# Designs tried in a protein design run: designed miniproteins, single chains, continued (4). Part 75

Each design is a single chain, and the fold is of that chain. pLDDT is the mean over its residues in the fold that is shown.

## One batch from the design tools (miniprotein)

Design m14754
Fold by ESMFold2-Fast:
Structure m14754 (fold): chain A 71 residues (1-71)
Amino acid sequence: SEADELTKKAQDALSAGNYEEAVEYARKALEVDPDNVQAHLILAAALFHLGKGEEAREPLAKGVAYIESQK
């Protein structure tokens, strides 16, 4: 799916240390699928690496909430 492709691009960018690109692809994935857990977690990680921990709070909370709902 488009969301899966964008999420993979975000993960690849994050792994390469391209944090700004990771944020952009993760946000695009969330435009397609707002409930994409992996995209929320990648967005949070990239924002933390950019020193934007406050902005990372909401995507992290959304990703974690889904994981907790599976317990």
Scores: mean pLDDT 83

Design m14755
Fold by ESMFold2-Fast:
Structure m14755 (fold): chain A 68 residues (1-68)
Amino acid sequence: FEEELEKVVTDPEKLRELLRKELTKLLEEGRYDEAYKVIQIAGKLALKKPEVEAEVMKAIIETWREVK
């Protein structure tokens, strides 16, 4: 997953879709610990590349909206 995320880091739309898809899938499957790890990886990437921070945050917010 981390390697796939890095491949799309320069494409904001693909980055957001990849994060949203992965987080939604993990949360729907009840894999909360793995979803948390994905958020941590995305957060680390946003710290290294501030230009992607907005897309990472959008993906997390959109996923949280979908999952109760």
Scores: mean pLDDT 70

Design m14756
Fold by ESMFold2-Fast:
Structure m14756 (fold): chain A 66 residues (1-66)
Amino acid sequence: MEKIKKRQELVDKAIEAAENGDLETAKEYLREAAKVFGVEPSDEVIERAVEALKTDPELLEWVKKN
């Protein structure tokens, strides 16, 4: 349960940072969210994820629920 809460907080902060144009902060929050589940993604994967969160509201809802 704690891992899900931590991931959700980090993802929410990543979304806020991306909407504000702070892509570096958004990337850092997404990396920390992935680390909660033992994954260390590449910079390219994180960059694509940040852009997806900004442009696809269905992806945002999916990430929030999972």
Scores: mean pLDDT 69

Design m14757
Fold by ESMFold2-Fast:
Structure m14757 (fold): chain A 62 residues (1-62)
Amino acid sequence: SLEERAVAKFQELAVENPELVEKIKELVKEGKLEEAIKLLKEKGFTEEEAKIIVEKIAKLFE
């Protein structure tokens, strides 16, 4: 599924660039969702994949 592919890509990113993943989590926590999506897209995520990841991270801070 699209969700499974998005999660797999994010897990790979977390191994390769843990500092960027922490920055993305901080942006989501601050409500800067568009900036988080932009960073994910710069790393090869589609807009749909980036939105899935951002929504999953946002739920962790609810």
Scores: mean pLDDT 85

Design m14758
Fold by ESMFold2-Fast:
Structure m14758 (fold): chain A 59 residues (1-59)
Amino acid sequence: SGDGFYTAEELKEYLKEKYGIELSDVEVKSIITFFDLNGDGKIDKKVLEAFLKRYKEKY
């Protein structure tokens, strides 16, 4: 399903596998904190998909 969240660890692995981007734990935490209004340490998959779609349209 499209509904769900990435934890910091899952996001780190996802970006490494799909985009070849290797992030530090601090960088992953910063990304999650920026998008996470609840402070639960997770990023919404739909929020991530919207960001990636917007990125591909502009760049």
Scores: mean pLDDT 70

Design m14759
Fold by ESMFold2-Fast:
Structure m14759 (fold): chain A 85 residues (1-85)
Amino acid sequence: VDEKEVNAALGAMLLAIGKILESKGQYEEAARTYEKAVELFEQSGDYKGAAEAYRNAARSYEKLGQTDKANEWRKKADELEKKAK
């Protein structure tokens, strides 16, 4: 097990936790959890995972009425999806 493998696994775990928080309506906590997942996925080179986490964070910020942040995070997700190709 190397650092990249550990970071990818932790990112996936945080992505799952964020989805649970969203299902409970805890959108601010979910957004923060997804932001941590992004950092771990980017450190592991998992741009697909990072893009999903950015998209989920954007959705959470939109639910909080933070439209500017939601738009910023969606743009980051789109850019990372292009890199994951």
Scores: mean pLDDT 83

Design m14760
Fold by ESMFold2-Fast:
Structure m14760 (fold): chain A 74 residues (1-74)
Amino acid sequence: DVDALIAQLSDADPRVRLRAALELGELGDPRAIAPLEKALSDADPDVREAARMALRKIGGPAAEAALARWRARE
C-alpha cells in the first residue's frame, strides 16, 4: 500500500523510514516522489541514501528534478 508507505516516511523510528523509502523505490509509484524528496533531508544518513536510491529507481522528469534540486544545495 503506497499510502501506508508514504505515511511511514514520517515515522519516529528511522528503521521504519528506511524500509518505507526502499519499498517506495521498488514500487516505482510517482506519488512517492514529493515525500521522498523531503526524505533527502532526513536526520538519518541511511534514510537520506535510501531516498536518493528510491528516486533514482522511480526515475522520470519529476524524480530527476527532485534529485537536481537536492544536489544544487551542495
Scores: mean pLDDT 86

Design m14761
Fold by ESMFold2-Fast:
Structure m14761 (fold): chain A 55 residues (1-55)
Amino acid sequence: MPSPEELLEELRRRAEELDDAALLALIDYFTSVRHQMSEEQATKALLTLREEMEA
């Protein structure tokens, strides 16, 4: 399983490719609150976001 940090980098690159400002803002928000979340919470939230981007 990728780390939350690796997921954030991957999702940020994908959001840039999609040119989706709202998605970039959401990823920036997750980055800002990452230190407040456990690794499990961060990983689960980012995996959910990744699945939504693939839908």
Scores: mean pLDDT 78

Design m14762
Fold by ESMFold2-Fast:
Structure m14762 (fold): chain A 82 residues (1-82)
Amino acid sequence: MEEVARALEEAVGETARRAVELGLKLKEEGKLEEVKRVNEVVGEAARRAAEAIAAGDAEAAVEAARRGAEEALRLAEEALRK
């Protein structure tokens, strides 16, 4: 568990931090529907990562988290451009 948590932080820590920063900007701008979409992507990625961890597949967990973090960041950046 702890080893998977460290791998997740190393693989997606920066992307996740950036997504949170942009999500806060979206909230400050009143773009709550876009915040909701970003949260849905993060929640789905967390669910898939948790399922992979439960199955003992650390690599799949890291990949699910990375893809989710990248999609969340992309959506937040797109929403800020609108």
Scores: mean pLDDT 75

Design m14763
Fold by ESMFold2-Fast:
Structure m14763 (fold): chain A 83 residues (1-83)
Amino acid sequence: ALDEAIEHLEKALEAVKAGDIEKALEHMEKAIKAVGEAGEGKLAAELGKKLVEIKLNSGDLEKNAKLIEEALEAVKKAKAEAE
């Protein structure tokens, strides 16, 4: 469910702000899986692209936090539209 994806993205954002990129990536991967399982394939693909950008720029904490915040907003919007 999208609620599970939101929880994982919030944990990913906390992890990236703490400098724990490995934990942030783990939570982002779980969020992408949850979004895909909810039937939001296009959104899951968009989050996957953001995950790749974070992996390529793992030291850019500010950019990575912004990418996760954008992902969280997109999932929250999708949940609101599904209600």
Scores: mean pLDDT 83

Design m14764
Fold by ESMFold2-Fast:
Structure m14764 (fold): chain A 60 residues (1-60)
Amino acid sequence: KERYQKLLNRLIALELEIIGLEWELEKETDPEKKKEIEKKIEELKEEIKKLEEEIEKLEE
């Protein structure tokens, strides 16, 4: 149960980070900076996918 809660908290933190980066991306006018933000969002989405797989294994 404690491991599950830690993974959920990490998942929420990463989701919030993506939301912040998506908001930054919408307001950014520099094409190079947009590309950097997009790359960070992609990396975080991959991390979330791995955490979702870990959580799934702990639920069953």
Scores: mean pLDDT 81

Design m14765
Fold by ESMFold2-Fast:
Structure m14765 (fold): chain A 67 residues (1-67)
Amino acid sequence: NAALDEASAFLTAVGKGLRAVEKAEKELNITLPASESLRIAIRLGIDMLEKGLSDEEVYEKAKELIK
């Protein structure tokens, strides 16, 4: 099922984005509202799928987006 496979890939990418945001928040000592963290995680997930970003690149981008 292509739609389920695409949805699964997107949710996995967003989950990686959310982990990157959470790690960046802790390292930069910044607290974001949950809605902002999710918004950034979704953007990172889209970029991961479109640009093929590595976990390290996603983390660096998360730091840029939250500072």
Scores: mean pLDDT 83

Design m14766
Fold by ESMFold2-Fast:
Structure m14766 (fold): chain A 56 residues (1-56)
Amino acid sequence: AEVDELARRAGVTRAAIEAVAENGKPGSRPVLSDIGDTPEARARLDAVIAGAEALR
């Protein structure tokens, strides 16, 4: 439930958050690159990383 909400708010798929949770580092960056480089995009990226950490 929270993972799906986080994915929706960050503008990514649930699979992207799961990939970040599994690899955590370089392997997850390509899927997160679609978020972009604005301050809003950075906030969404931080939320995705926090959600991935919660899955561990």
Scores: mean pLDDT 58

Design m14767
Fold by ESMFold2-Fast:
Structure m14767 (fold): chain A 66 residues (1-66)
Amino acid sequence: VSRAEIERLLEILRTADPNSEEFKEAARRLLEIGEAAREALEEALSDPNPWVRLVAREALEGVRAR
């Protein structure tokens, strides 16, 4: 997993409709990446977009549960 892939997924969360398949797939992929995305997800907790913050929180919770 690359930083570029993680950043692209975060960008999809910022630009896509929260009810779209694109948004859901990007969120699911970030949850699957987990630990490798941890630093980027922690940074995303401060993102101005509330949906980015929500997905980052859920993904980090998944990482912490392991």
Scores: mean pLDDT 79

Design m14768
Fold by ESMFold2-Fast:
Structure m14768 (fold): chain A 97 residues (1-97)
Amino acid sequence: KAREITATAAASPEETLASLRQAFSGADTTKLLPSDELQNGTKIHWLGRAARAVLVTYPDGSQRVLSFSEFAKMLGLDEAALRAIVPEEPVTLVVEY
């Protein structure tokens, strides 16, 4: 079963990356940069390393599949830095700004 991680507002990309590293290593909270796409109630489903894709569920119930490059861009992070920290197993980030 995919673990759920609560995401609150980050102040910088550096804070986002550091908090995601901790969350992917077992912490139940992270911080993400606020954006027009990442609104309260958004769920980001990391499907595991083998899936090569991320599923985003928006507050209205609509869904979008992102490539890994699009996922990194959405988070405001460098793709290589994000790739170094993502877990093997699925996890879900729940946005609660």
Scores: mean pLDDT 79

Design m14769
Fold by ESMFold2-Fast:
Structure m14769 (fold): chain A 55 residues (1-55)
Amino acid sequence: SAAELAAREAAARALARENPELGELTREIAEKLRSIGDSTQEAIDSGDFSLIGLK
């Protein structure tokens, strides 16, 4: 249910607050994945695949 999902998300946020080292590592990974996704979408939109290392 939505209530169970919200409770699990709240618990995950609390765990991240208590373990800032893990929180920072997770944030860095998320930022890198987002950057890869953004570059891939830009390559598709522009037709320039060199943006992701394809020539």
Scores: mean pLDDT 68

Design m14771
Fold by ESMFold2-Fast:
Order: sequence, then structure tokens, then C-alpha cells
Structure m14771 (fold): chain A 70 residues (1-70)
Amino acid sequence: SEAEKVMTQALKRAEKRLKEAGASQEEIDKFVKELRDEMERLYAEGASVEEIQRRAEELIDKKIAEIKAK
């Protein structure tokens, strides 16, 4: 369940960072769903915990950049 811990922490990190960046609750909820779906897809495909974590961080950083560019 190391993957479950990493995924849960990534979702919490995403919500916190998006909220701090000024995202609406609707925007946060949408992104958290997309992030969960992507991480679950990678896990189902046999991706390592490290790969899941890296991908989550990339997606979070990209979304934060999009919010700040408004």
C-alpha cells in the first residue's frame, strides 16, 4: 500500500497548492479527479511508486502554472 500512500499524499498536496494559488473549489475538484484517474491508470499499468510520484508532481506544477498565468 505504498502506492496508496503516495497517491493520497499527492491528492492532498494538489488540493493545498491549488487553493494557495487561488483556484476555485470547482477547479480544484476537477483537477483532483483528473490527477486521481491518471495515478490509478499508471498504477494499473504497473508503474513504480517513484514514476507515479514524478508524474503527479509534473501535473500539479503544470496546473499551478496555468492558474498563475490567468
Scores: mean pLDDT 85

Design m14773
Fold by ESMFold2-Fast:
Structure m14773 (fold): chain A 67 residues (1-67)
Amino acid sequence: SEEKKKEIEELLKKAKENKPTLEEVQEIIDRLKELAPEASRGEILELLFKVLNDELTPEEAAEKLLK
């Protein structure tokens, strides 16, 4: 849904801007898994790290998670 996509984009953008702690990374992964239950934790981790490394935009990562 559009609402889920928007929340994923906002979570990833916030992570990129704020350089999260390990605990905050786990909370982000858990929330992303709730929003995109069909994505594996491995896929979520890969996309999160690509966003943090400027290899993907938050918008591109959200599209890949929701397919």
Scores: mean pLDDT 82

Design m14774
Fold by ESMFold2-Fast:
Structure m14774 (fold): chain A 70 residues (1-70)
Amino acid sequence: MKPKLSKEQQEKLKNLLENFKKLAKELGPEEQEKLLEGMKDIIENMTDNKEIQEKEKKKLEEILKEEKEK
């Protein structure tokens, strides 16, 4: 656990994940994939830390997988 975000950055990422989850429920599969790519781009722009980028991108992918499996 070597790199860490500020408390505000952690809260912003949490809000981004919650917003993605809400939007994914309202969208069709093609729109969900497009939204996922857009959110990954936002995460890459928020931090230069590759470990944090991969961790948060994985969370987005897990949310999308959960919605597709229901």
Scores: mean pLDDT 75

Design m14776
Fold by ESMFold2-Fast:
Structure m14776 (fold): chain A 74 residues (1-74)
Amino acid sequence: SEELREQALELMKKGVEYAKKGDEVKSASYLTAAGILVAALGFEGDDELAEELREEYKKAMKEADEILKEIKEK
């Protein structure tokens, strides 16, 4: 599941990138896709990797939310 790990991290990266561009819809879409891949890893029984990616996902979500909040309040 290394390929799924790389894909999840890439989707998280794009979610944050689109948040920086003020694109709420694309940011949310990429982060949702990342969340689905993290859930899929748990379903495959790769619990250690799923826990690692869950923490990375939390960080990406928080970063994107903070960025979008700053843009939206201007």
Scores: mean pLDDT 81

Design m14777
Fold by ESMFold2-Fast:
Structure m14777 (fold): chain A 85 residues (1-85)
Amino acid sequence: RNKQFSDEYLRSGNIFLDAGNYDLAIDHFNRSISLDPNNSEAWFNLGKAYEKQGKLDLAIQYYRKSVELDPSNEEARANLAKLEA
C-alpha cells in the first residue's frame, strides 16, 4: 500500500523534474518519502531537484540519505562527492 503510492508520487515527480518544474517535482518527491521513507530513489531525485535550483546544502543532505538507503546508486554517490569537493 504505502510503497505503491510512494512509487506513484516518485513517477509523477520525475515527470515534473524532466519538464524543469522543480517546485512541483519537490512536492511530489516529499509526498513519496512521507509514504515510504525508505524510497531511496525519491531521496535521490529530491537531491537532484534541489541541485537544479542551486540549493546545494539541501542537495547534499538528500543525496546522503539516498546513499545511506541504497549504496549501489552510483550516480547519487558521484553527485554527493562532486558537491562535497
Scores: mean pLDDT 87

Design m14778
Fold by ESMFold2-Fast:
Structure m14778 (fold): chain A 100 residues (1-100)
Amino acid sequence: IKPSEEAVELANEAAKLLLEASDAPTAEEARELAERAVELAREAARAAKSPLEAELALSAAILAGAVALVSARREGAPPEVLEVLEEALREIARIAEEAL
């Protein structure tokens, strides 16, 4: 069982990758960043000492992903990039829900 600081740090890294994915020049790069963000979200859930801690840490990543999606839509990102961001957001939300 890892300290709560580890879960928060992993969730923050996932959030940063989702924001980077929104500015990716290709769908392939967006997918790589989003898949890494989802993996970090899973590690954050595993590192959390309680379901509530996992929810709180992943809430930050979910918010960042929502901001990334809105930003990508406003900048006219390709549909494939938007699809990647939407899928990553749904997966992270599912990970948070399963942590309960």
Scores: mean pLDDT 79

Design m14779
Fold by ESMFold2-Fast:
Structure m14779 (fold): chain A 65 residues (1-65)
Amino acid sequence: SAKLEKLLKEVEEFLKSLGLSEEQIKKILERLEKLANELGIDVLEEIIEKLKKNPESAVMIAESL
């Protein structure tokens, strides 16, 4: 899905801006793609909105993955 690829690109760029490693970013993107396939793209959009509003929580989640 073009929409899914666009959302994953936006997340990748956001996570790079936070200073996360390529390996951490890859793991997060793989998890988010799986969630979108299982629960729907609208759930992924909600998760992305929450991550952008709370960057500190995004870093903490990345470290736990």
Scores: mean pLDDT 77

Design m14780
Fold by ESMFold2-Fast:
Structure m14780 (fold): chain A 56 residues (1-56)
Amino acid sequence: MELNETVLRVVAYETGVPEEEIKEMIENGATDAELAKLLGISEEKAKRIKDALLGK
């Protein structure tokens, strides 16, 4: 799956979560709520990050 590498790097740096862990969650079809829990952010922010990673 092609993700926006710049967004992935920035999110990983700001949240302290490894890039590979974020990438694996997205590739496995994680919900916005699951991504929010992983990153320690709100579900709305997780949705925006997910959309940015997918180039939407």
Scores: mean pLDDT 80

Design m14781
Fold by ESMFold2-Fast:
Order: sequence, then C-alpha cells, then structure tokens
Structure m14781 (fold): chain A 70 residues (1-70)
Amino acid sequence: SSELEEEVLEDFRRTVEAFIEVLDTLSEEEREAQLKALREEAKKLAEKYPEYKEELEKLLEEAERAAREV
C-alpha cells in the first residue's frame, strides 16, 4: 500500500469520527447532508482504492448507525 492511499483512508476515518463526535449538536438537515456527503465520498474512494472498500464501508456503517441512534 502507498502512503498516499493510507492517508486517504485515515482522512475518511477522521471525518467519520468528527461527524459522530458532533452528531448530537447537528440539526436533522445537517446530519442528513453530512451523511449524504460521507456516502458519496466513501463510494468514490472505494472506486479509486478497491483494496480499502471493506474498511470504507465499515466506517460508513458506523456513521449511519450513530446517526440513526440520535
């Protein structure tokens, strides 16, 4: 794996973690907008880096689950 590819995965992980951390402070519209952006980014990243597809899907599942439970 290249360092650049690993940084992309870590950036996405940090974005998901930040989203979850502030989730309870967001409006319903803000949560849905951020989830939509996360879904689209995960899809694009999985197409570019198929070796990380499963990890990206797990991170997205975590964000989706956290948002559903608020």
Scores: mean pLDDT 81

Design m14782
Fold by ESMFold2-Fast:
Formats: C-alpha cells, sequence, structure tokens
Structure m14782 (fold): chain A 59 residues (1-59)
C-alpha cells in the first residue's frame, strides 16, 4: 500500500508541475505495484482517478 500511495502522490505532483510524461509513467508503476501487492481494485482505481485529475489540472 505505502509504495503505491507514494508513487501515486509523486505522479500527481509531477502532473501538477506540468510534467505529464513523468506523471503517466509513475501512475503506470503505481497501478502495476498495486496489482502485484493484491490491492483491492477500488484502491487502485482511486489512485488512478486522483492522478488523472492532477494531469487534467496540470494541462
Amino acid sequence: MKEVSELGKKASEAALAGDIETAKELLEKAIRKGEELGLPEVVIRNVEHEVKKAIEKGK
């Protein structure tokens, strides 16, 4: 959980800074880590949603 949360936070921060490419890479890593750790789908989707919102705002 902590690793996925940290990757999601870093992805959102990168997106808000306008680094959309890095944000997308970090989001993909967060999703893969969540799947590997067996996190519930709702938790993984929440991280994805927050990062996508940050990407949209960072444009």
Scores: mean pLDDT 78

Design m14784
Fold by ESMFold2-Fast:
Structure m14784 (fold): chain A 64 residues (1-64)
Amino acid sequence: AKKLYEEGKKAFKEEDYEKAVELYEKAAGIEETAEIYKNLAEAYEKLGDEKGAKVAKIRAEKAA
């Protein structure tokens, strides 16, 4: 989880939001944390996926 999350953050910083989403989803599949879902929501927002962002925010709230 930690390694995938760190790679996702790096992809996000490099503006590769599609790869960031992929890596954050893989990280969340191993360890469900509010921080992973918050970052996933932000990546979806950057891609213009409003539905994906909303779902990820709800998951983040439930994980907190």
Scores: mean pLDDT 80

Design m14785
Fold by ESMFold2-Fast:
Structure m14785 (fold): chain A 75 residues (1-75)
Amino acid sequence: SMLEEFKKKLEEFIKKVKEAIKNNASMEEFLKIVREIEKVLNSSDPEEILSDPEVMELLKKLLEEIKKAAEKLLK
């Protein structure tokens, strides 16, 4: 299922952002992750994907981790 593949990619991005924060990754490394996220989102049907509550929860978690990364980089 394309939906299940999308969920796996979101989980991988959450893990990558968390590990990047933990390892004090550079702005360049975070921008690389953000670009990968953007490519996956642009290739997806937003109406079908955003109707799934598990996808919405994963997107919420991903956004929270990106926010933490931004706060750490601006500190």
Scores: mean pLDDT 78

Design m14786
Fold by ESMFold2-Fast:
Structure m14786 (fold): chain A 146 residues (1-146)
Amino acid sequence: SERERLLGQLLDQAEVQLDQAERSWTEARNLGLRMADSLDSDRALAGRYLDLFQRSIDEFIRLAGQGASLLREAARLSEDERVREALREAADQMDAAAGLAGLLNKTLKDLFDKGDSDGMRQAISLGDRLLSGLLSTARRHIEEAR
């Protein structure tokens, strides 16, 4: 039906947003580590990596938010309660990832101001584990909805 076609298109678009969010986080993680590595030797260079990190995190938040929105729209189109539940769970995981990324951004700014390079590496490592878990869970729920 037209509804099934639209549902499939929304799921495909949500997966594209998820894939782009994963790439944006990988870029942010690498920039955050370069920032930490530069902080003690070249604060100006570390500041440039902070700016790039912030842009990558803002892009991640935008992509995760768009993915969540698409998944909630897909849930409204589904007549199967199991599919609706899976898509709402996927959207909640993407919203949680966006929130966590925002918190990580604030945390790394604070650690930058304090000159705490080891704290930055620890925050990035924890952020990577938590964000990867949330995005992986979202992907699984999208697959469960197909």
Scores: mean pLDDT 93

Design m14787
Fold by ESMFold2-Fast:
Structure m14787 (fold): chain A 55 residues (1-55)
Amino acid sequence: SEAEQLQRELDELIEEAVRLKRQLRHETNPEKRARLEAEIREILERMKQLQAQLG
């Protein structure tokens, strides 16, 4: 179902956000930190949209 596909996408985004946040905690280069923060922000916004669609 569409809901099952959205839930799978959400689960994958949650795992990716955890990985990127772990990378960010150990990253010292300001440019790389900024890119990681931007990527995390985009993932969190997409997760928010998916959660709204799921209920």
Scores: mean pLDDT 87

Design m14788
Fold by ESMFold2-Fast:
Structure m14788 (fold): chain A 73 residues (1-73)
Amino acid sequence: DTLQKQLQIIRDTMSPEEFQEFFGKMSEAVRKGDAEESLKIGEEFAKKAEKKGLPDASKAALEIGKLNAESLK
């Protein structure tokens, strides 16, 4: 529920290419059980979104990273 809502924010605010990059990297980190990489991907994408002036996408990326990391602990 919450995770899907955050993903939808990124999909609606970022380019299809940026969404595919984020989703691909995040899905791989989750598949590998790498909580640290999940957090790092979220943080790096959040910084990209902030530089583009997209604060909602930035918050969503950070939240997705945290939610996935918590699920992998």
Scores: mean pLDDT 82

Design m14789
Fold by ESMFold2-Fast:
Structure m14789 (fold): chain A 58 residues (1-58)
Amino acid sequence: KKLEAAQVVTDVFAKYGPEVTMEQVEEALRAAGFSDAEIEALRPFVERILEELRESSK
C-alpha cells in the first residue's frame, strides 16, 4: 500500500541519508513484506518520494 511504502522509504532515507540507492530501498520494502511485483509497481512512486526527500534535505 502506498502509505506503508512511503513510511519504509522515509525510514530508509533517514537511516542512509541522501546517498540511499534504489536497491537499498527495494531491500527494505522486501523486508517489510512487499513482493517483487509490488515493488516494481511502486517504483515510480518511490522514486518521486526519494527526489522530494533529497530536495528537502539539501
Scores: mean pLDDT 79

Design m14790
Fold by ESMFold2-Fast:
Structure m14790 (fold): chain A 74 residues (1-74)
Amino acid sequence: SLKEEIDRMIELAEKLVEEARKSSDPFERDVLLGIAEILAAVALRIAQNHGDEEGVKKAREVLDRIAAERERLR
């Protein structure tokens, strides 16, 4: 289902954020966070368009975590 696809995109984004946090390579961290951001942003857009309130909330939470991780690296 569409909801399951959105949930999978969000789960993948979360896994990429966790991998970025474990990486000691600044370039690898930036790439992983960038891919996670694209996945979470796309999931957010699809969830909004289809009234998936749970998907919207989860995607926003992942985007907030990505923003926080980037601020930590400034």
Scores: mean pLDDT 87

Design m14791
Fold by ESMFold2-Fast:
Structure m14791 (fold): chain A 92 residues (1-92)
Amino acid sequence: MLSAGEALAAAGAAAAEALRQARAAGASPEQLARLETALRRVVAEVAERALAGEPPSLDEVVEAVVEAARAAGVEPDREAVRRAAEAGVAAA
């Protein structure tokens, strides 16, 4: 189970990777705006759960970021998002 700090670091790193992938893939300004909004909600929800003493798992963070990207019309590389989340945990 992740600590609160590790969960937040994972969410931030995974979100940054999803945005990087979308930009590299040529996502439209409208898709990027939707993705940024959805990812901010994911990070806020992770923060709320961490403050409540119930931080999400790494798998839950990765899934939330992937779902946010798909909802914005972007198909993410799930493995790269997971690697970014893992790197975020290691750096926390």
Scores: mean pLDDT 86

